Designed miniproteins, single chains, continued (2). Designs and how they scored, part 35

Each design is a single chain, and the fold is of that chain. pLDDT is the mean over its residues in the fold that is shown.

## One batch from the design tools (miniprotein)

Design m5188
Fold by ESMFold2-Fast:
Structure m5188 (fold): chain A 85 residues (1-85)
Amino acid sequence: SEKDKILQEMTQLLVDFSRWFAEQLEREKDPKKRQQILELGQEFNQQAMQIGQQMLASTDVAKQQELLEQLKQLIEEAKRRIEEI
């Protein structure tokens, strides 16, 4: 189904982001900057969970595509904020 395809894409985006995030943490040696990265990761996880809950509840493909786009934008913003640390 279209919903299953969108969920698969969301899952892949989250897997890719988690891998990238882990690499950022491994590269950072400063404890204060590591804490800032972890706090941004927690904020991201809370926001991604809200998108996921809306996705599970949705029966409208257009809304589901909108949620996928929101997740993509959330990932881009999180990466930008982490790179600025």
Scores: mean pLDDT 90

Design m5189
Fold by ESMFold2-Fast:
Structure m5189 (fold): chain A 67 residues (1-67)
Amino acid sequence: SRRAEELRREGDRHLELGVEYFRQKNYEEALEHLDKAIELYSQVPGAEERIALAERMKEVVEEAKAE
């Protein structure tokens, strides 16, 4: 559906922003965007691999933030 395509594209944008903020060591912004990507992907059928990727990125950000 068009709605699922829009949600997936928005999720992809937030995933991309999360990675970019992580590269800038802006960990709180990175986590916010990764959480938003997961929220959007959870509404899209077949986005399980994208959700897993975003969750893995959150783990990496949390580990970096703890150091």
Scores: mean pLDDT 88

Design m5190
Fold by ESMFold2-Fast:
Structure m5190 (fold): chain A 77 residues (1-77)
Amino acid sequence: GPPLTEAQLRELLGLPDVDSFSREEARAAIRRFQARFGLPVDGRADFATQATLASLPLTPAARALLQRLLDTVEPRP
């Protein structure tokens, strides 16, 4: 099928249509995704969760949203 747009990815993850989100909202989005795709629901961006997310056909805007989500869940120093 066609790649998921940013709006479709926000709907899939249950994210609000805003420029930024909290760590709690990001973790809730990850748990929602894990439940939908049959992964362990721990709210962590572990390897299996990241690999499954990366396998989705996403538009460039949707991939940018995904990167912001992952950076929010586990910000690097």
Scores: mean pLDDT 78

Design m5191
Fold by ESMFold2-Fast:
Structure m5191 (fold): chain A 72 residues (1-72)
Amino acid sequence: MQATIDAAEAFRKEAEELEKEARRLEEEGKRMLGNPSYKDEGQELLKRAKELFEEAKEKRRMAEILEESARI
């Protein structure tokens, strides 16, 4: 069961890093959207941020499943 717990922790850490990166991209995208000249670039960053948030949610779900599976 240790390997399962370790895998769950790894997924949680990956989710945290993805969320951190997504927030950075979201802030950059919002800044670019404030300038009409960079609207397209800002939209691309926001779309990428959404993808990273979705990946993070999936990894958190996997961590929860693995933690539940660690019970005998």
Scores: mean pLDDT 81

Design m5192
Fold by ESMFold2-Fast:
Structure m5192 (fold): chain A 78 residues (1-78)
Amino acid sequence: GRVERIAREAVRLSLRNPGLAGLMAEAGRDQLESLGIDSSGFSNAGAVAALRALSEGLSVEEALEAARIADRLEKELK
């Protein structure tokens, strides 16, 4: 589905371009925190996935699910 696609793309970005992923993760964390969500538990891939999901018009719940999937996938690949 769209959530899983976003999560996979976020992990791929974090592996291929960690510098860009880091900048996007900072923007993602700022956006989540502006919504009252603690972002400190998410990896950079997770924060990127949340930012991408919100940017595509997905709900906060779907964005958090994308972040969780990305965090799990990144942990399995390291």
Scores: mean pLDDT 86

Design m5193
Fold by ESMFold2-Fast:
Formats: structure tokens, sequence, C-alpha cells
Structure m5193 (fold): chain A 70 residues (1-70)
């Protein structure tokens, strides 16, 4: 029960961190896209790629946390 609570807190922290990072990445890509004249489609494709990469990394981090607490 205590280990489950700790796991949930750590997973929530990782998810919150990812949301903050995604927000920063979107803002950075929007600024860069405006400076370089990217289309909305090109900007969205780049955002989608970075988000997918971050989601994959989050799943790996969650797996590691689960293994550490087992």
Amino acid sequence: SELEEELRKKEAELEEGMKRTISIVKQTLEKRGKEKGWSEAELQKRIDTEVKNMEQLLEIRKHIVRQELA
C-alpha cells in the first residue's frame, strides 16, 4: 500500500514534468517556426514527433521506477 502510494506519486511527478517540458518544446518550436517560416503543418509534424519521443521516454522512466520499487 505505501509502495503503491509512492509509485503513484513518482509517476504523477514524471507526468507533470513531461507536461511542463511539452509546453516549453511547443513554445520553442512555435518561435523557431515563425523565424524560419514553417507552415502550420510542418510545425505540427515537428511538435507531434517530439511529443511521441517524450511519451516513449516517459514510459521507459515509469518502467524503471516500477522496477526500483519492486
Scores: mean pLDDT 84

Design m5194
Fold by ESMFold2-Fast:
Structure m5194 (fold): chain A 83 residues (1-83)
Amino acid sequence: DMERKRRLLTEILELALELPASEAARILGIDVDPEEFRELVEKALEYLRKGEDILDPSLFPLLPFSLFSLETLERLLERLRAA
């Protein structure tokens, strides 16, 4: 369900902004500088809130969330909440 995937992604990204960028990037498996990670997450959230398609690889090539299963996204959210 694409809509459920988008909701989980929104929660994951919002929580990632509440954590230190280095910790959030490590949990999500994104190998970028902490400053770049924060900018990327903020941009993705802006697009989600505007109803834009953040699963477009041309906009977010470093975010493989389009390839993640719902189970994987739920596990990532749990890890972020535990941090």
Scores: mean pLDDT 72

Design m5195
Fold by ESMFold2-Fast:
Structure m5195 (fold): chain A 68 residues (1-68)
Amino acid sequence: SVQKTLTIFDQNDVVVATFNVNATSSDIGLVLSGVSVPSLSAKTSNQIKQAVEKVLKSGGKVRYKIEG
């Protein structure tokens, strides 16, 4: 499997979190939408969800990029 890099940004384009994952871009998108996927561990999925929640609690719009 090809490793991908997911980067999550706050409303000021500051990096909140970066994850290196062995998952498809579509599976990463599903986790960002709150859906569980078998390619990502519960720990990694929870860390991604926590990063998203941190941005949302600050009143920001979540932005992200997937590379690889």
Scores: mean pLDDT 80

Design m5196
Fold by ESMFold2-Fast:
Structure m5196 (fold): chain A 82 residues (1-82)
Amino acid sequence: MTEEEFLEKVRKIEEWIRKRVAEHPDDPEFIENLTRAGLIVAAKLAKELGIEPGEAGKKALKLAEEKRDEKVEELVKELEKL
């Protein structure tokens, strides 16, 4: 994956997230799960570029993975399709 391809995927993910948040404005659980899914997918895409997260990023990713329930997993799969 190139940096240009990475930025394009991030842009598509951000557009999808904005649309979904707008459709679910009064659902804080959905927004939290979407935030966790976004972090997981962004970290995976960065790793495909050979970019490893720093210590703070590793801790944030670990916390997101620890909360990776069925709802988060469904959102991760949808984001990975973009």
Scores: mean pLDDT 74

Design m5197
Fold by ESMFold2-Fast:
Structure m5197 (fold): chain A 63 residues (1-63)
Amino acid sequence: MPPTPVQRYTGDLLRLIGDNIDEILRKDRDGMRSYLDQIGKKFGLTQDQYNRMLELADKIMAK
Protein backbone atom coordinates (compact mmCIF):
# COMPACT_ATOMS: atom_id res chain seq x y z
CA MET A 1 0.00 0.00 0.00
CA PRO A 2 1.19 3.58 -0.53
CA PRO A 3 2.65 5.28 2.58
CA THR A 4 0.23 7.28 4.73
CA PRO A 5 0.52 11.10 4.73
CA VAL A 6 1.96 10.84 8.26
CA GLN A 7 4.67 8.38 7.12
CA ARG A 8 5.56 10.64 4.17
CA TYR A 9 5.76 13.74 6.38
CA THR A 10 8.02 11.89 8.83
CA GLY A 11 10.32 10.87 5.96
CA ASP A 12 10.41 14.43 4.60
CA LEU A 13 11.14 15.75 8.11
CA LEU A 14 14.07 13.34 8.55
CA ARG A 15 15.43 14.34 5.13
CA LEU A 16 15.21 18.02 6.10
CA ILE A 17 17.16 17.25 9.30
CA GLY A 18 19.72 15.28 7.26
CA ASP A 19 20.23 18.19 4.85
CA ASN A 20 20.90 20.51 7.80
CA ILE A 21 22.78 18.05 10.04
CA ASP A 22 26.16 19.77 9.53
CA GLU A 23 24.74 23.11 10.71
CA ILE A 24 22.80 21.50 13.56
CA LEU A 25 25.88 19.63 14.82
CA ARG A 26 27.92 22.86 14.66
CA LYS A 27 25.42 24.56 17.01
CA ASP A 28 26.10 22.02 19.85
CA ARG A 29 23.64 19.80 21.71
CA ASP A 30 21.43 22.58 23.11
CA GLY A 31 21.17 24.18 19.67
CA MET A 32 20.23 20.86 18.08
CA ARG A 33 17.51 20.22 20.68
CA SER A 34 16.10 23.72 20.19
CA TYR A 35 16.05 23.19 16.42
CA LEU A 36 14.31 19.80 16.76
CA ASP A 37 11.78 21.32 19.18
CA GLN A 38 10.90 24.02 16.62
CA ILE A 39 10.57 21.42 13.82
CA GLY A 40 8.42 19.16 16.02
CA LYS A 41 6.05 22.03 16.82
CA LYS A 42 5.83 23.05 13.15
CA PHE A 43 4.98 19.50 11.98
CA GLY A 44 2.79 18.67 14.98
CA LEU A 45 4.73 15.61 16.06
CA THR A 46 3.53 13.43 18.94
CA GLN A 47 5.58 13.72 22.14
CA ASP A 48 6.68 10.09 21.62
CA GLN A 49 7.86 10.76 18.04
CA TYR A 50 9.68 13.90 19.17
CA ASN A 51 11.46 12.04 22.01
CA ARG A 52 12.45 9.29 19.56
CA MET A 53 14.05 11.88 17.27
CA LEU A 54 15.97 13.43 20.18
CA GLU A 55 17.27 9.99 21.18
CA LEU A 56 18.41 9.34 17.60
CA ALA A 57 20.11 12.76 17.44
CA ASP A 58 21.97 12.08 20.71
CA LYS A 59 23.11 8.72 19.29
CA ILE A 60 24.44 10.38 16.12
CA MET A 61 26.26 13.08 18.13
CA ALA A 62 27.85 10.45 20.41
CA LYS A 63 29.53 8.99 17.31
Scores: mean pLDDT 62

Design m5198
Fold by ESMFold2-Fast:
Structure m5198 (fold): chain A 61 residues (1-61)
Amino acid sequence: SAQRRTETALSLYLGGAISMDQLIEMLASLKGETIEVPDYLAKKLSDETRQALRDAGITLV
């Protein structure tokens, strides 16, 4: 599912396993969609990370 893919990609990024560019590539199929993220991941996302994803067309709530 889109949500599980997003959770996996964000967990890898926050854990330092992948770069921002790799995160955006993993979520490219979700461009133009609004994706609900669990609070435990949402609160770990910086404003810079959220802005980079929004600039790539990926909206997290």
Scores: mean pLDDT 82

Design m5199
Fold by ESMFold2-Fast:
Structure m5199 (fold): chain A 59 residues (1-59)
Amino acid sequence: DLEEMTRFGEALAEAVRAHPDDPDAIARAVSERTGLPVETVRRILEAIRGGKADAAAQA
C-alpha cells in the first residue's frame, strides 16, 4: 500500500541518518517504526544495499 511504503521510506531515512554505520541498528529502528519483523526489514535492506553497492562500483 502507498501509505505503508511512505512510512517505510520515512523510517528508513531517519534510521540511516541516526545510524549511518550500523546496518543492525537501522534494521531495528525501521522494524520498530513499521511493525515489520527485523528479519523482513534486514532482507529488504540487503536488497537496497546490493543495488547501492552496484551503483557505487559504476561511479
Scores: mean pLDDT 71

Design m5200
Fold by ESMFold2-Fast:
Parts: structure tokens; sequence; C-alpha cells
Structure m5200 (fold): chain A 70 residues (1-70)
């Protein structure tokens, strides 16, 4: 079971990318963004942030056909 969120929803825009607070990173196991470049150089010990798009994860969940959400 993993907790994930959209970087554009909870993150703060810095330059061309979005950045998140360390508390947000700890609260969520996976944080999705356009490229999420900030997580790459922030903390090597904070491995658990997957780079990608929220649409990709949502599309994968829909493709898995979750008609019944428990």
Amino acid sequence: MMKYALVSDIGTKEGDKYKLTEEQKKDYDVILGDTNDASNSTDPDAVGVIEGTAQAILDAARAAELPEIY
C-alpha cells in the first residue's frame, strides 16, 4: 500500500519544476510530477519518490479496471 500525490497539487513551483517540503515527502511514499527533478538531488536516503506523471499512474489504475474500490 502506497500513498501518492500530485506535485502540482501540493508542491511549490520553483523555476521550471516543482519542489516539496520534507514533510510532504515523508507523508507520501510516491510523488508525481512532470519530471520531478528536485527529488533526484535532494536526498538519496529518501528513495521512494517515483518520477512520472499523475496521469500515468491514474491511467494505470483505470487500466487495471478497479470498478470496485474497497
Scores: mean pLDDT 50

Design m5201
Fold by ESMFold2-Fast:
Structure m5201 (fold): chain A 75 residues (1-75)
Amino acid sequence: AKTPQARADMERAGEEAWRLLPELIERAKKAYEQGNKVEASKLLTAAYVLASAIPDPERREEAIKKVRETAKELE
């Protein structure tokens, strides 16, 4: 089992990921619009990984939905 401190640190990391996710999504969109599809794909993959790591189930689902919708736009 994780220590209480380690659990709190993981929850904070998840909250940070939740905050960073919109920025990664916007950067992916901008990269795609600029013709840098490789960077857009890398940023989108990073956003998906961060979304999947969010400990809060509701936030995780919302984050994954946002990444999925962005991926559809960038196909």
Scores: mean pLDDT 75

Design m5202
Fold by ESMFold2-Fast:
Structure m5202 (fold): chain A 84 residues (1-84)
Amino acid sequence: EVEEFKKKAEEYKKQAETLKKMRDDLINLSKEYRTLAEKDPENKAEYQKLADEYDKLSTEYSRQFNKAAAEYLRYKKKIEELEK
């Protein structure tokens, strides 16, 4: 049982780390396209649309990250309770 919980904790920790990185990458892409929109008035609308899409995706990954992080903490707590 303890070994199974340790495996699940490790899996959720890795999943959370991956989702956090993806979220951070998307936030950076959104900021980059916002900057491009300011520098290129002819393509401003298209760059703003791309920035908005990356912002939306970063919000979705933030939500997934929070769920994975919560599961990691849940299994970590179960391990602590069993190992006493």
Scores: mean pLDDT 86

Design m5203
Fold by ESMFold2-Fast:
Structure m5203 (fold): chain A 78 residues (1-78)
Amino acid sequence: AAAPPGPARLTSAVERLSADTYRVRVELSGDEAGTADALLALLRALAREYEVLEVDLEGRVSADGYAELRATVLVRRR
């Protein structure tokens, strides 16, 4: 089920590395559950059209459930 978006901030940037490969950088902040759901939705969307080669995830969660995540996803066009 799609949860209503929490107070989440999402910033994305796409860098072309070659004719068929791209680096997608995403920064997410908000509540832990909403941030995790947004990241999973993004990864599933990318996997439908691209081959996901690598995912690098960095982040922190505070005691009150606030999360700050940075994801770098390397994808190849199918």
Scores: mean pLDDT 75

Design m5204
Fold by ESMFold2-Fast:
Structure m5204 (fold): chain A 77 residues (1-77)
Amino acid sequence: SVDDVLAAAGGLKDDDPASIAALRDALLNSPDTEARLFALHALTESGSAAARAALEEALKQTTDPDLRARIRAALAR
C-alpha cells in the first residue's frame, strides 16, 4: 500500500536494509500504481549506493517495459 511505502521511505536516510527491501518489493510487486511510482521516486531521490543497488536489482527482475524504462532513467542520474 502507499502507507507501507511511505513508512519504508522514512528509513532511507539511515540506509535501513529492511526499508530499502520494502521499497524494492513495492516497486516490483505492488498492485497499486501510485505505490510503485512512489517507491521508484523514493529510491531515486535517496541517491545512496544501497538505493541504487535496489534499483539495479529491480531492473533485472521487472518484466514491465514502462517500469524498466523508468528505472533506467533513474539510474542514468
Scores: mean pLDDT 78

Design m5205
Fold by ESMFold2-Fast:
Structure m5205 (fold): chain A 89 residues (1-89)
Amino acid sequence: SFDEELMEILRGLMADLARELGLSEEDIKELLEILKKQKSVEEMIEAFAEFLREKQGVSDSVVEAVRQYLEGVVEAEELLRERELEKLK
């Protein structure tokens, strides 16, 4: 489904963002296992934000910026999907 494809894209982006924020490969592995247990895009974003808040080096402002970025990616992907469904060709 589109949601499953979007969740796969987000999982990759979340892993990359975690690396950029200085999380270890062990932390990223733990994160990916947590993300695999989520049932929706919204649950994945919330789980990622909560995981980042648990890491003492990541501030609430950075977590919020990352959340907004991921929500923007979701909105863009949904808009692109809507545009393709709207096209009569």
Scores: mean pLDDT 80

Design m5206
Fold by ESMFold2-Fast:
Structure m5206 (fold): chain A 73 residues (1-73)
Amino acid sequence: VQELLDEGRRHLAEGEKAFEKGDYETAIEHYQRAIDAYNEAIEKSTDLDEQIEAAVGLLRAAVGLVVAKNKLK
């Protein structure tokens, strides 16, 4: 599960960095990968703290994804 949390954190950070630079297409790719990693972490974890970290990360990535997609319209 730790590897999935680390993967989620990496992609969330890269997505946020791309978003700040106005690279919304790259941000979308990273946010989607973060969502996938955090979803898998929630499903596989039995630890409440890990589930909370994954859920918060998932929400941040999901919001970023929606906003980035809206910027491309």
Scores: mean pLDDT 83

Design m5207
Fold by ESMFold2-Fast:
Structure m5207 (fold): chain A 71 residues (1-71)
Amino acid sequence: SSIPREQLPALIRAAAEKHGLTFTDEAIEALLAHYDRTGDQEALDRLLLAVIFHALSRGRTTIELADVEAV
């Protein structure tokens, strides 16, 4: 309810960039599809942190669709 939907892709990218990570477009679409089903900002925030942590734990620099599906 606080963040316009059209701003979410940019904010997701910015969150990952703070950790030296980038998202593929498919990975962002998967996160947004999850949000669009529920409207649950807390669930989106938890999922975003989970995929960032997953990528960091594996020494990766790019978050792909498979990483979103793995968490």
Scores: mean pLDDT 82

Design m5208
Fold by ESMFold2-Fast:
Structure m5208 (fold): chain A 104 residues (1-104)
Amino acid sequence: SKLAAYREALLEARKLENLEEATRMIQEASQGLSEEERLIAKFDRDLDGKLDETEINGLMMELMTEKDGEKKIQELLKYLLKSKSDVVDAEKVARIALGNDRVN
């Protein structure tokens, strides 16, 4: 999968002592990802398909810097309020964060 390839590129980049080279490697690996896969790769660090509260808070902080980020945060909060779990589905969160899904 492209997410797995991106993760391997991140691990290889961490072995590099040159920050510019490491940044290029990460950027090249990310170019093949969809917007949803890019969000999942950034916040679901163990790629288990679930996000915990710390990872969700990181996503919300980044959304605050985006155009229409407030609306995306509100939709995520609606989803989280309906969830009774300490972890949520990463693909569902990515769809909501990109405006590709609505909370019913």
Scores: mean pLDDT 71

Design m5209
Fold by ESMFold2-Fast:
Structure m5209 (fold): chain A 100 residues (1-100)
Amino acid sequence: SEKEEIKKLLDELMADPDSAFFRTPPDPEKYPEFLKKVDRFVTLEEIKARVDAGEVTSLEEVRSLILDLVQQLRFLYPPDSPLYKAADRLEEKIREWLKK
């Protein structure tokens, strides 16, 4: 059941336009300063790969990884940035999805 819930969440997030920056690693040529400031940036594609490999098995782990992505983006961009706003919307969607 939890594996099915994880797959559904990741599919919904990957389909969301606000997730575009989180799907694949940033281009080092285009975003050199971003990559210099971030020691680890785990994308949605990487999270999905880890779930498919059985390395990530709980909704709590998936939530933690996505919230870490959101937090990293907030530290790199000002609050009026489109990327910061996209991160805020993504966090709200995952919190809403996980409510019982």
Scores: mean pLDDT 73

Design m5210
Fold by ESMFold2-Fast:
Structure m5210 (fold): chain A 84 residues (1-84)
Amino acid sequence: SLEEALKYIEEKLKEKGIELSEEDRRYVEAQLRAFEADPEEVELLIEQVIKAHELGKPLSSLTNEDLGISVEEALARLKKLEER
């Protein structure tokens, strides 16, 4: 469920000493809703939050380059959403 996925993300981030801001929490919840709390997207969200914290950037300001995601990978994710 979305609630279970969010708790899992918060627990994993807490292990790294990271706490979600209200804005980042809203972003994470929106992504979880869009991807129906897909386990692969849950793991990617955890990595994105960790990367944002390491770079000192807001989650919303992260680029695909900051995340190591190519344009092809971003397009593949959009296609995956369209196939459902």
Scores: mean pLDDT 72

Design m5211
Fold by ESMFold2-Fast:
Structure m5211 (fold): chain A 94 residues (1-94)
Amino acid sequence: SKKEELEKAKKLLEKAKEAFKQGKYKEATELAIESIKYAKKAAPDNLELGVLEGMALIAKGVGNITGDYKFAAEMAIKLAEEAIKIAEEILKKE
């Protein structure tokens, strides 16, 4: 269900934040991107969630090229927080 997909997104974001606290920046980036993907599954018709996923993938790409995954993780986590907020507001109105 859309609610179960949103709960999965929230759990993945919390895992991303914990990985970040542990200095596991590449893992945090990947977990945050998975969080956005589940937020998109919760609200599949929302175009903005697709844009947020694209931005997070670009941040990961920069991390892959530069080796600076801390920046990638910070951006991906912020984008995942926004994606969850958007999906929550959409589900509240359905």
Scores: mean pLDDT 89

Design m5212
Fold by ESMFold2-Fast:
Structure m5212 (fold): chain A 90 residues (1-90)
Amino acid sequence: SPRERLLEAFDKAIEEVEKYDKELGENLRWVKERVAPLPLEKAIDVIRYFLVLERNLAYEKGDVKRIKAVDKAEEILFSEYQRIKREEER
């Protein structure tokens, strides 16, 4: 299921991020719980919004570790989303 695959990608993103940013990992876990009942496209919109906010806040603070963590989470989550979309193409 596309939904199950997205949730698995969340678990991978949380695991990777928590290695050096436990707070962002906890925030990602909260986002996962909120997007779990949503349709895929709405879930992705919420995820995108969250990651943009976190990245912008990190840039303002010069928090290089947080920027890298957000970028890693984005890579994991959106790589899986793109794979799901490619498999839905006829």
Scores: mean pLDDT 84

Design m5213
Fold by ESMFold2-Fast:
Structure m5213 (fold): chain A 90 residues (1-90)
Amino acid sequence: MTDAAGRGSREAGRAALEAAVRAGKSASEATGAALRAMGDALHAGLAARNPKAPEEEVRRGIEGARDAGRWGGGEAGEEGARAGALEAAA
């Protein structure tokens, strides 16, 4: 069910937001990083549950969440957003 995808995507967004705030990003930049990480993690989770979706689509969603986290807050944002995306895709 999509509930696990929702939990993982929220965690990816939260991690990106917290890292961006700690990095001194503006409210707009921190919100952008969080929404992008959350959206890409959710995409990975939904693709993982779609038997017609290629594995590459799941990997791209995880990579997108990781990139958003890195852009927001460096390594800490990258690691947290990736972990959330992996949880969403499980």
Scores: mean pLDDT 84

Design m5214
Fold by ESMFold2-Fast:
Structure m5214 (fold): chain A 55 residues (1-55)
Amino acid sequence: MKLEDIPKGAVIHTVPPDDKELIEELRKKYPDALVVDIEGIKNKAIVYHPEIPKP
């Protein structure tokens, strides 16, 4: 995925691809988040909409 393809207003967290614990914590916090590879970024990106209410 290109950085340009990310929806306007979305929040992006970048995490090391081997840090499974951090990725799972962010998935739990943002269950509707997309976990994607962004062209030009070495880390995994977790993309979510900031309007998602906290559980």
Scores: mean pLDDT 66

Design m5215
Fold by ESMFold2-Fast:
Structure m5215 (fold): chain A 64 residues (1-64)
Amino acid sequence: SGERAAEAARRAAEEGDAAGAASAQGTFHYMGDKEGAEEARRWAEEAGASPEAAEAQMNSGTLG
């Protein structure tokens, strides 16, 4: 569920794990949760991920 993905994204961002946060964004996108995907994207950017890296992880993470 998205709740677990949101928790993982927040933890990843707090640890500076931009890839982990971006991966959670992909999970939200796959579930059709656009709001959750946007929040995870912001967390990934705050952790230092480039927009390109976040988009790549989103596309790859769609398959779970």
Scores: mean pLDDT 62

Design m5216
Fold by ESMFold2-Fast:
Structure m5216 (fold): chain A 87 residues (1-87)
Amino acid sequence: SKAEEVRELALETLRKVRELHADDPAVQQLLDEAEEALETETDPERIAARILTVLDLIIDMERDPAKREELERLRRETEERLAEIFA
């Protein structure tokens, strides 16, 4: 289903962010909260909106230009893949 495809993409994206921010407790808390919310969400559009919102929050918090560029790239790739699922 679209919800399963979007959830899988969202979880993959959160895992990639976690790898970039393994030592940042504030980012880890946002990721943990997002994962918990995704376990019960069944609306694919809400899952998509949640992952993009979490990425935007983490990008806004990032002070390292190299990490921010990697997060912005990941956000663009995630948005493009979401557009393909919803096509």
Scores: mean pLDDT 85

Design m5217
Fold by ESMFold2-Fast:
Parts: C-alpha cells; sequence; structure tokens
Structure m5217 (fold): chain A 80 residues (1-80)
C-alpha cells in the first residue's frame, strides 16, 4: 500500500540522515576512508530497501527489520 511505502521511505530517511551526520563528521576530521565506508553503507541500505519494496509478500515491518539489521551491522563496521 502507499501508506506502507511511505512508512519504509520515512524510516530510510531517518537512517540516511544518521549516516549523513557520521559522514560529515568523518569528512571534517579528514577521515576519507571512513567517509567512503559510510557512503557505501548508504548505497547498500538504499538498494536493499528498494529491492525489498518490490516484493509484494513483504510487509513494511519486515522490510524495516531487515534494513535495521543491515544498518546495525554496517554501523559496527564503520565505528570499528
Amino acid sequence: SMAEERDVRLHMLGILSKLSEIKLAALRAGDEDKAKAVEKAMIELSQLAQELMKDPTKSAEEIKKEVDELFEKKLKEIEA
């Protein structure tokens, strides 16, 4: 439904906003490798959300869960 698509899109905006803040902090610190890692995570998370949204059998809740799991994994890798 359009409401479920909106829910996923708003959730993604929140995730991408958080990653954008981390990327900006990395760029200000001169950490180009960290900034590139964040950008790669943003691309991978966006691609995952788009692919999951194409599956009519998946709910917004299921999509958000899979996106959150990848986000937490990527965040740990970036902060290590």
Scores: mean pLDDT 88

Design m5218
Fold by ESMFold2-Fast:
Structure m5218 (fold): chain A 67 residues (1-67)
Amino acid sequence: GPVIELVEEDDPELAVEKSRENGKAGKNVAYGKPEYRSDMIMINRNYRDNTPENLAAAEENEARVLA
């Protein structure tokens, strides 16, 4: 599978938005703080293949980042 790069973004809401949009666009780039790397990568992956099940999984990652 594709290796997804993390680009640093300090605003958690903007990080989630950018990671969603890059996932939807099929781009291998997620945004966020290093401590949320796994969550941000999963947001990108789940929005890339936007089934209802994948979107529900992404919501869990988003909730952790936005808490």
Scores: mean pLDDT 82

Design m5219
Fold by ESMFold2-Fast:
Parts: sequence; structure tokens; C-alpha cells
Structure m5219 (fold): chain A 100 residues (1-100)
Amino acid sequence: MTVVSLQFTYTGKDGEKVTITVKVTATSGDGVYEVLVLVNGVQVARATLEVKHGESKTVTFELTVKKGDLITVIVTRTSGGSAVVEVSVNGKLVGTVEVR
């Protein structure tokens, strides 16, 4: 089982609602991926994505965050092939990581 993470600090206004979008593209076969979102190390959201080879699936989370909050997105490959994970905040791409 392979685990990857992307981490960023929220620098906007306190108490703002932010949209975290996680896009998973399966690159070497069909796969099953678990997405976790942590705020300051506390799990606030979870989803499971089943993605076919060459396809993308997206999950979107709405969070209320404070300035200085540490947001961590963890993607675990539970079965299947490699994937590219793209994380966007309010529609802006903040990071890309590969699950192998």
C-alpha cells in the first residue's frame, strides 16, 4: 500500500469557507484510492475513489479554515495501479503528486 501527501498552510481570511478539490488520474491500471483531509493533524474529511485506467475522478470538500491552519491531503492507494493526484484550493492548483 502506497501513501502520498500534499501539505499547505492556509493564508487567507479567518473563518473562510475553502473548496479543496482532489483529482485522481489512474495512469498504469484501474485503482482504488482513499483520500483523507486533515486540518492541523485532525481528520475532517474522507472519500474513496475507484478510477479506471486512463480516467480521472474528482472529489470536492468544503472546509471552514483559519489563517495559519495546516491542511494536509493524504492519498492512499488501497489497490491497483499508479495515479497522478492534483490538489486545488478554490479552483487554483496548489500541488501535484504521483502515487506509485
Scores: mean pLDDT 84

Design m5220
Fold by ESMFold2-Fast:
Structure m5220 (fold): chain A 100 residues (1-100)
Amino acid sequence: MEKRKKVIEKLIEAEELLIEAVKNNDVDSPALKKAKEIMDELLEEYPEELREVWKKVQEELGEEIRKLIKENEDAPLEKAQEVAIEVLERIKEVLEKLLK
């Protein structure tokens, strides 16, 4: 349980950093680099817990996210950024519910 909780908390942190990076539209953003570092650490140290958490996120949001991406695949950059932020915020919301 402690490992799963730590993975979820770190994923929430990564989602927050990704939202910041998208809002800043900066591919060299320190936030983006930090988010990648968190994801790399989780994949190395907690691959099973990470898979389990993402499976639950996919079960809750997979269809909704897939639909949003498909409907906006040819969208201009500004709209694509708005959709990316919405997706990241929805993932964060599900992760926060899994902590309770």
Scores: mean pLDDT 79

Design m5221
Fold by ESMFold2-Fast:
Structure m5221 (fold): chain A 61 residues (1-61)
Amino acid sequence: MVERYVLEAALAMKRGDYFKALEYIKKAMDAGLTPREVANRLVEYMKKPLDEIEAELEKLK
């Protein structure tokens, strides 16, 4: 699930865990997203508060 990887990356960045964020970015790219697609999605998620990102992640399962 590519969307889950980008949400996990955004969540990790919001928590200051940049190494974990990079791991999820790589997983999103390995799952078929281009670097530009990851960057665009990540920018949009980074505009949201932490709680909203957590809620979006819960909706994915």
Scores: mean pLDDT 81

Design m5222
Fold by ESMFold2-Fast:
Order: C-alpha cells, then structure tokens, then sequence
Structure m5222 (fold): chain A 69 residues (1-69)
C-alpha cells in the first residue's frame, strides 16, 4: 500500500541520515536542508507510486544524497 511505502521510505531516510551524521556530520542548518529535500523527493515518489514504478523518484533521491555528501 501507499502507507507501507511511505513507512519504508521514512525508515530508509532516517537510517541513512543517522549513519551519515555519525560518520560525516552536517551542521544543523545542512541537516534541516537535507531533510527538507529528502522529504520533498519522498512525497514525489509516493505520488508516482499510484503507478507501478518510481525509478525517477529513486534517482532524484540518490542525486540529492550525493550532493549533500
């Protein structure tokens, strides 16, 4: 379901963010900006989930994560 996908995305984002902060800590402002970007991409991915595939949204998340690192 869409709710299950949202939960999976939230858990994945939280887990990756925690690991990133432990090894490559961001400033509080950078953390907030990254969270806002990831939240926006997640919402886009969830909107596309009504279709069967969301590879474009996943690619966007990967790009944002790479830029934030």
Amino acid sequence: SREQRRQQYEEAVDRNFEVHMERDPLSPEEQKELEERLRTVMNIALAYREGEDVPEAAAHRAHLAALAA
Scores: mean pLDDT 62

Design m5223
Fold by ESMFold2-Fast:
Structure m5223 (fold): chain A 68 residues (1-68)
Amino acid sequence: SLEDVIDELAATIGEMDRDTAKSLLTRVSDYLGLSPEQKAELLEILDSTPREERGARVREHLRRILAS
């Protein structure tokens, strides 16, 4: 399911270094057709959030975007 894919993505991002996570999120955002503003918000989470919390923050934000 889409929820399972989001959960797996978030777990993967939580284990990656920041630069690799940014590259992955950029590609995922493009694949999902997110706006430039939504993409920028996701990338800012990686810059502003401690490593331990970034997977959960990305998951929450993606769920909000995809529910709208």
Scores: mean pLDDT 81

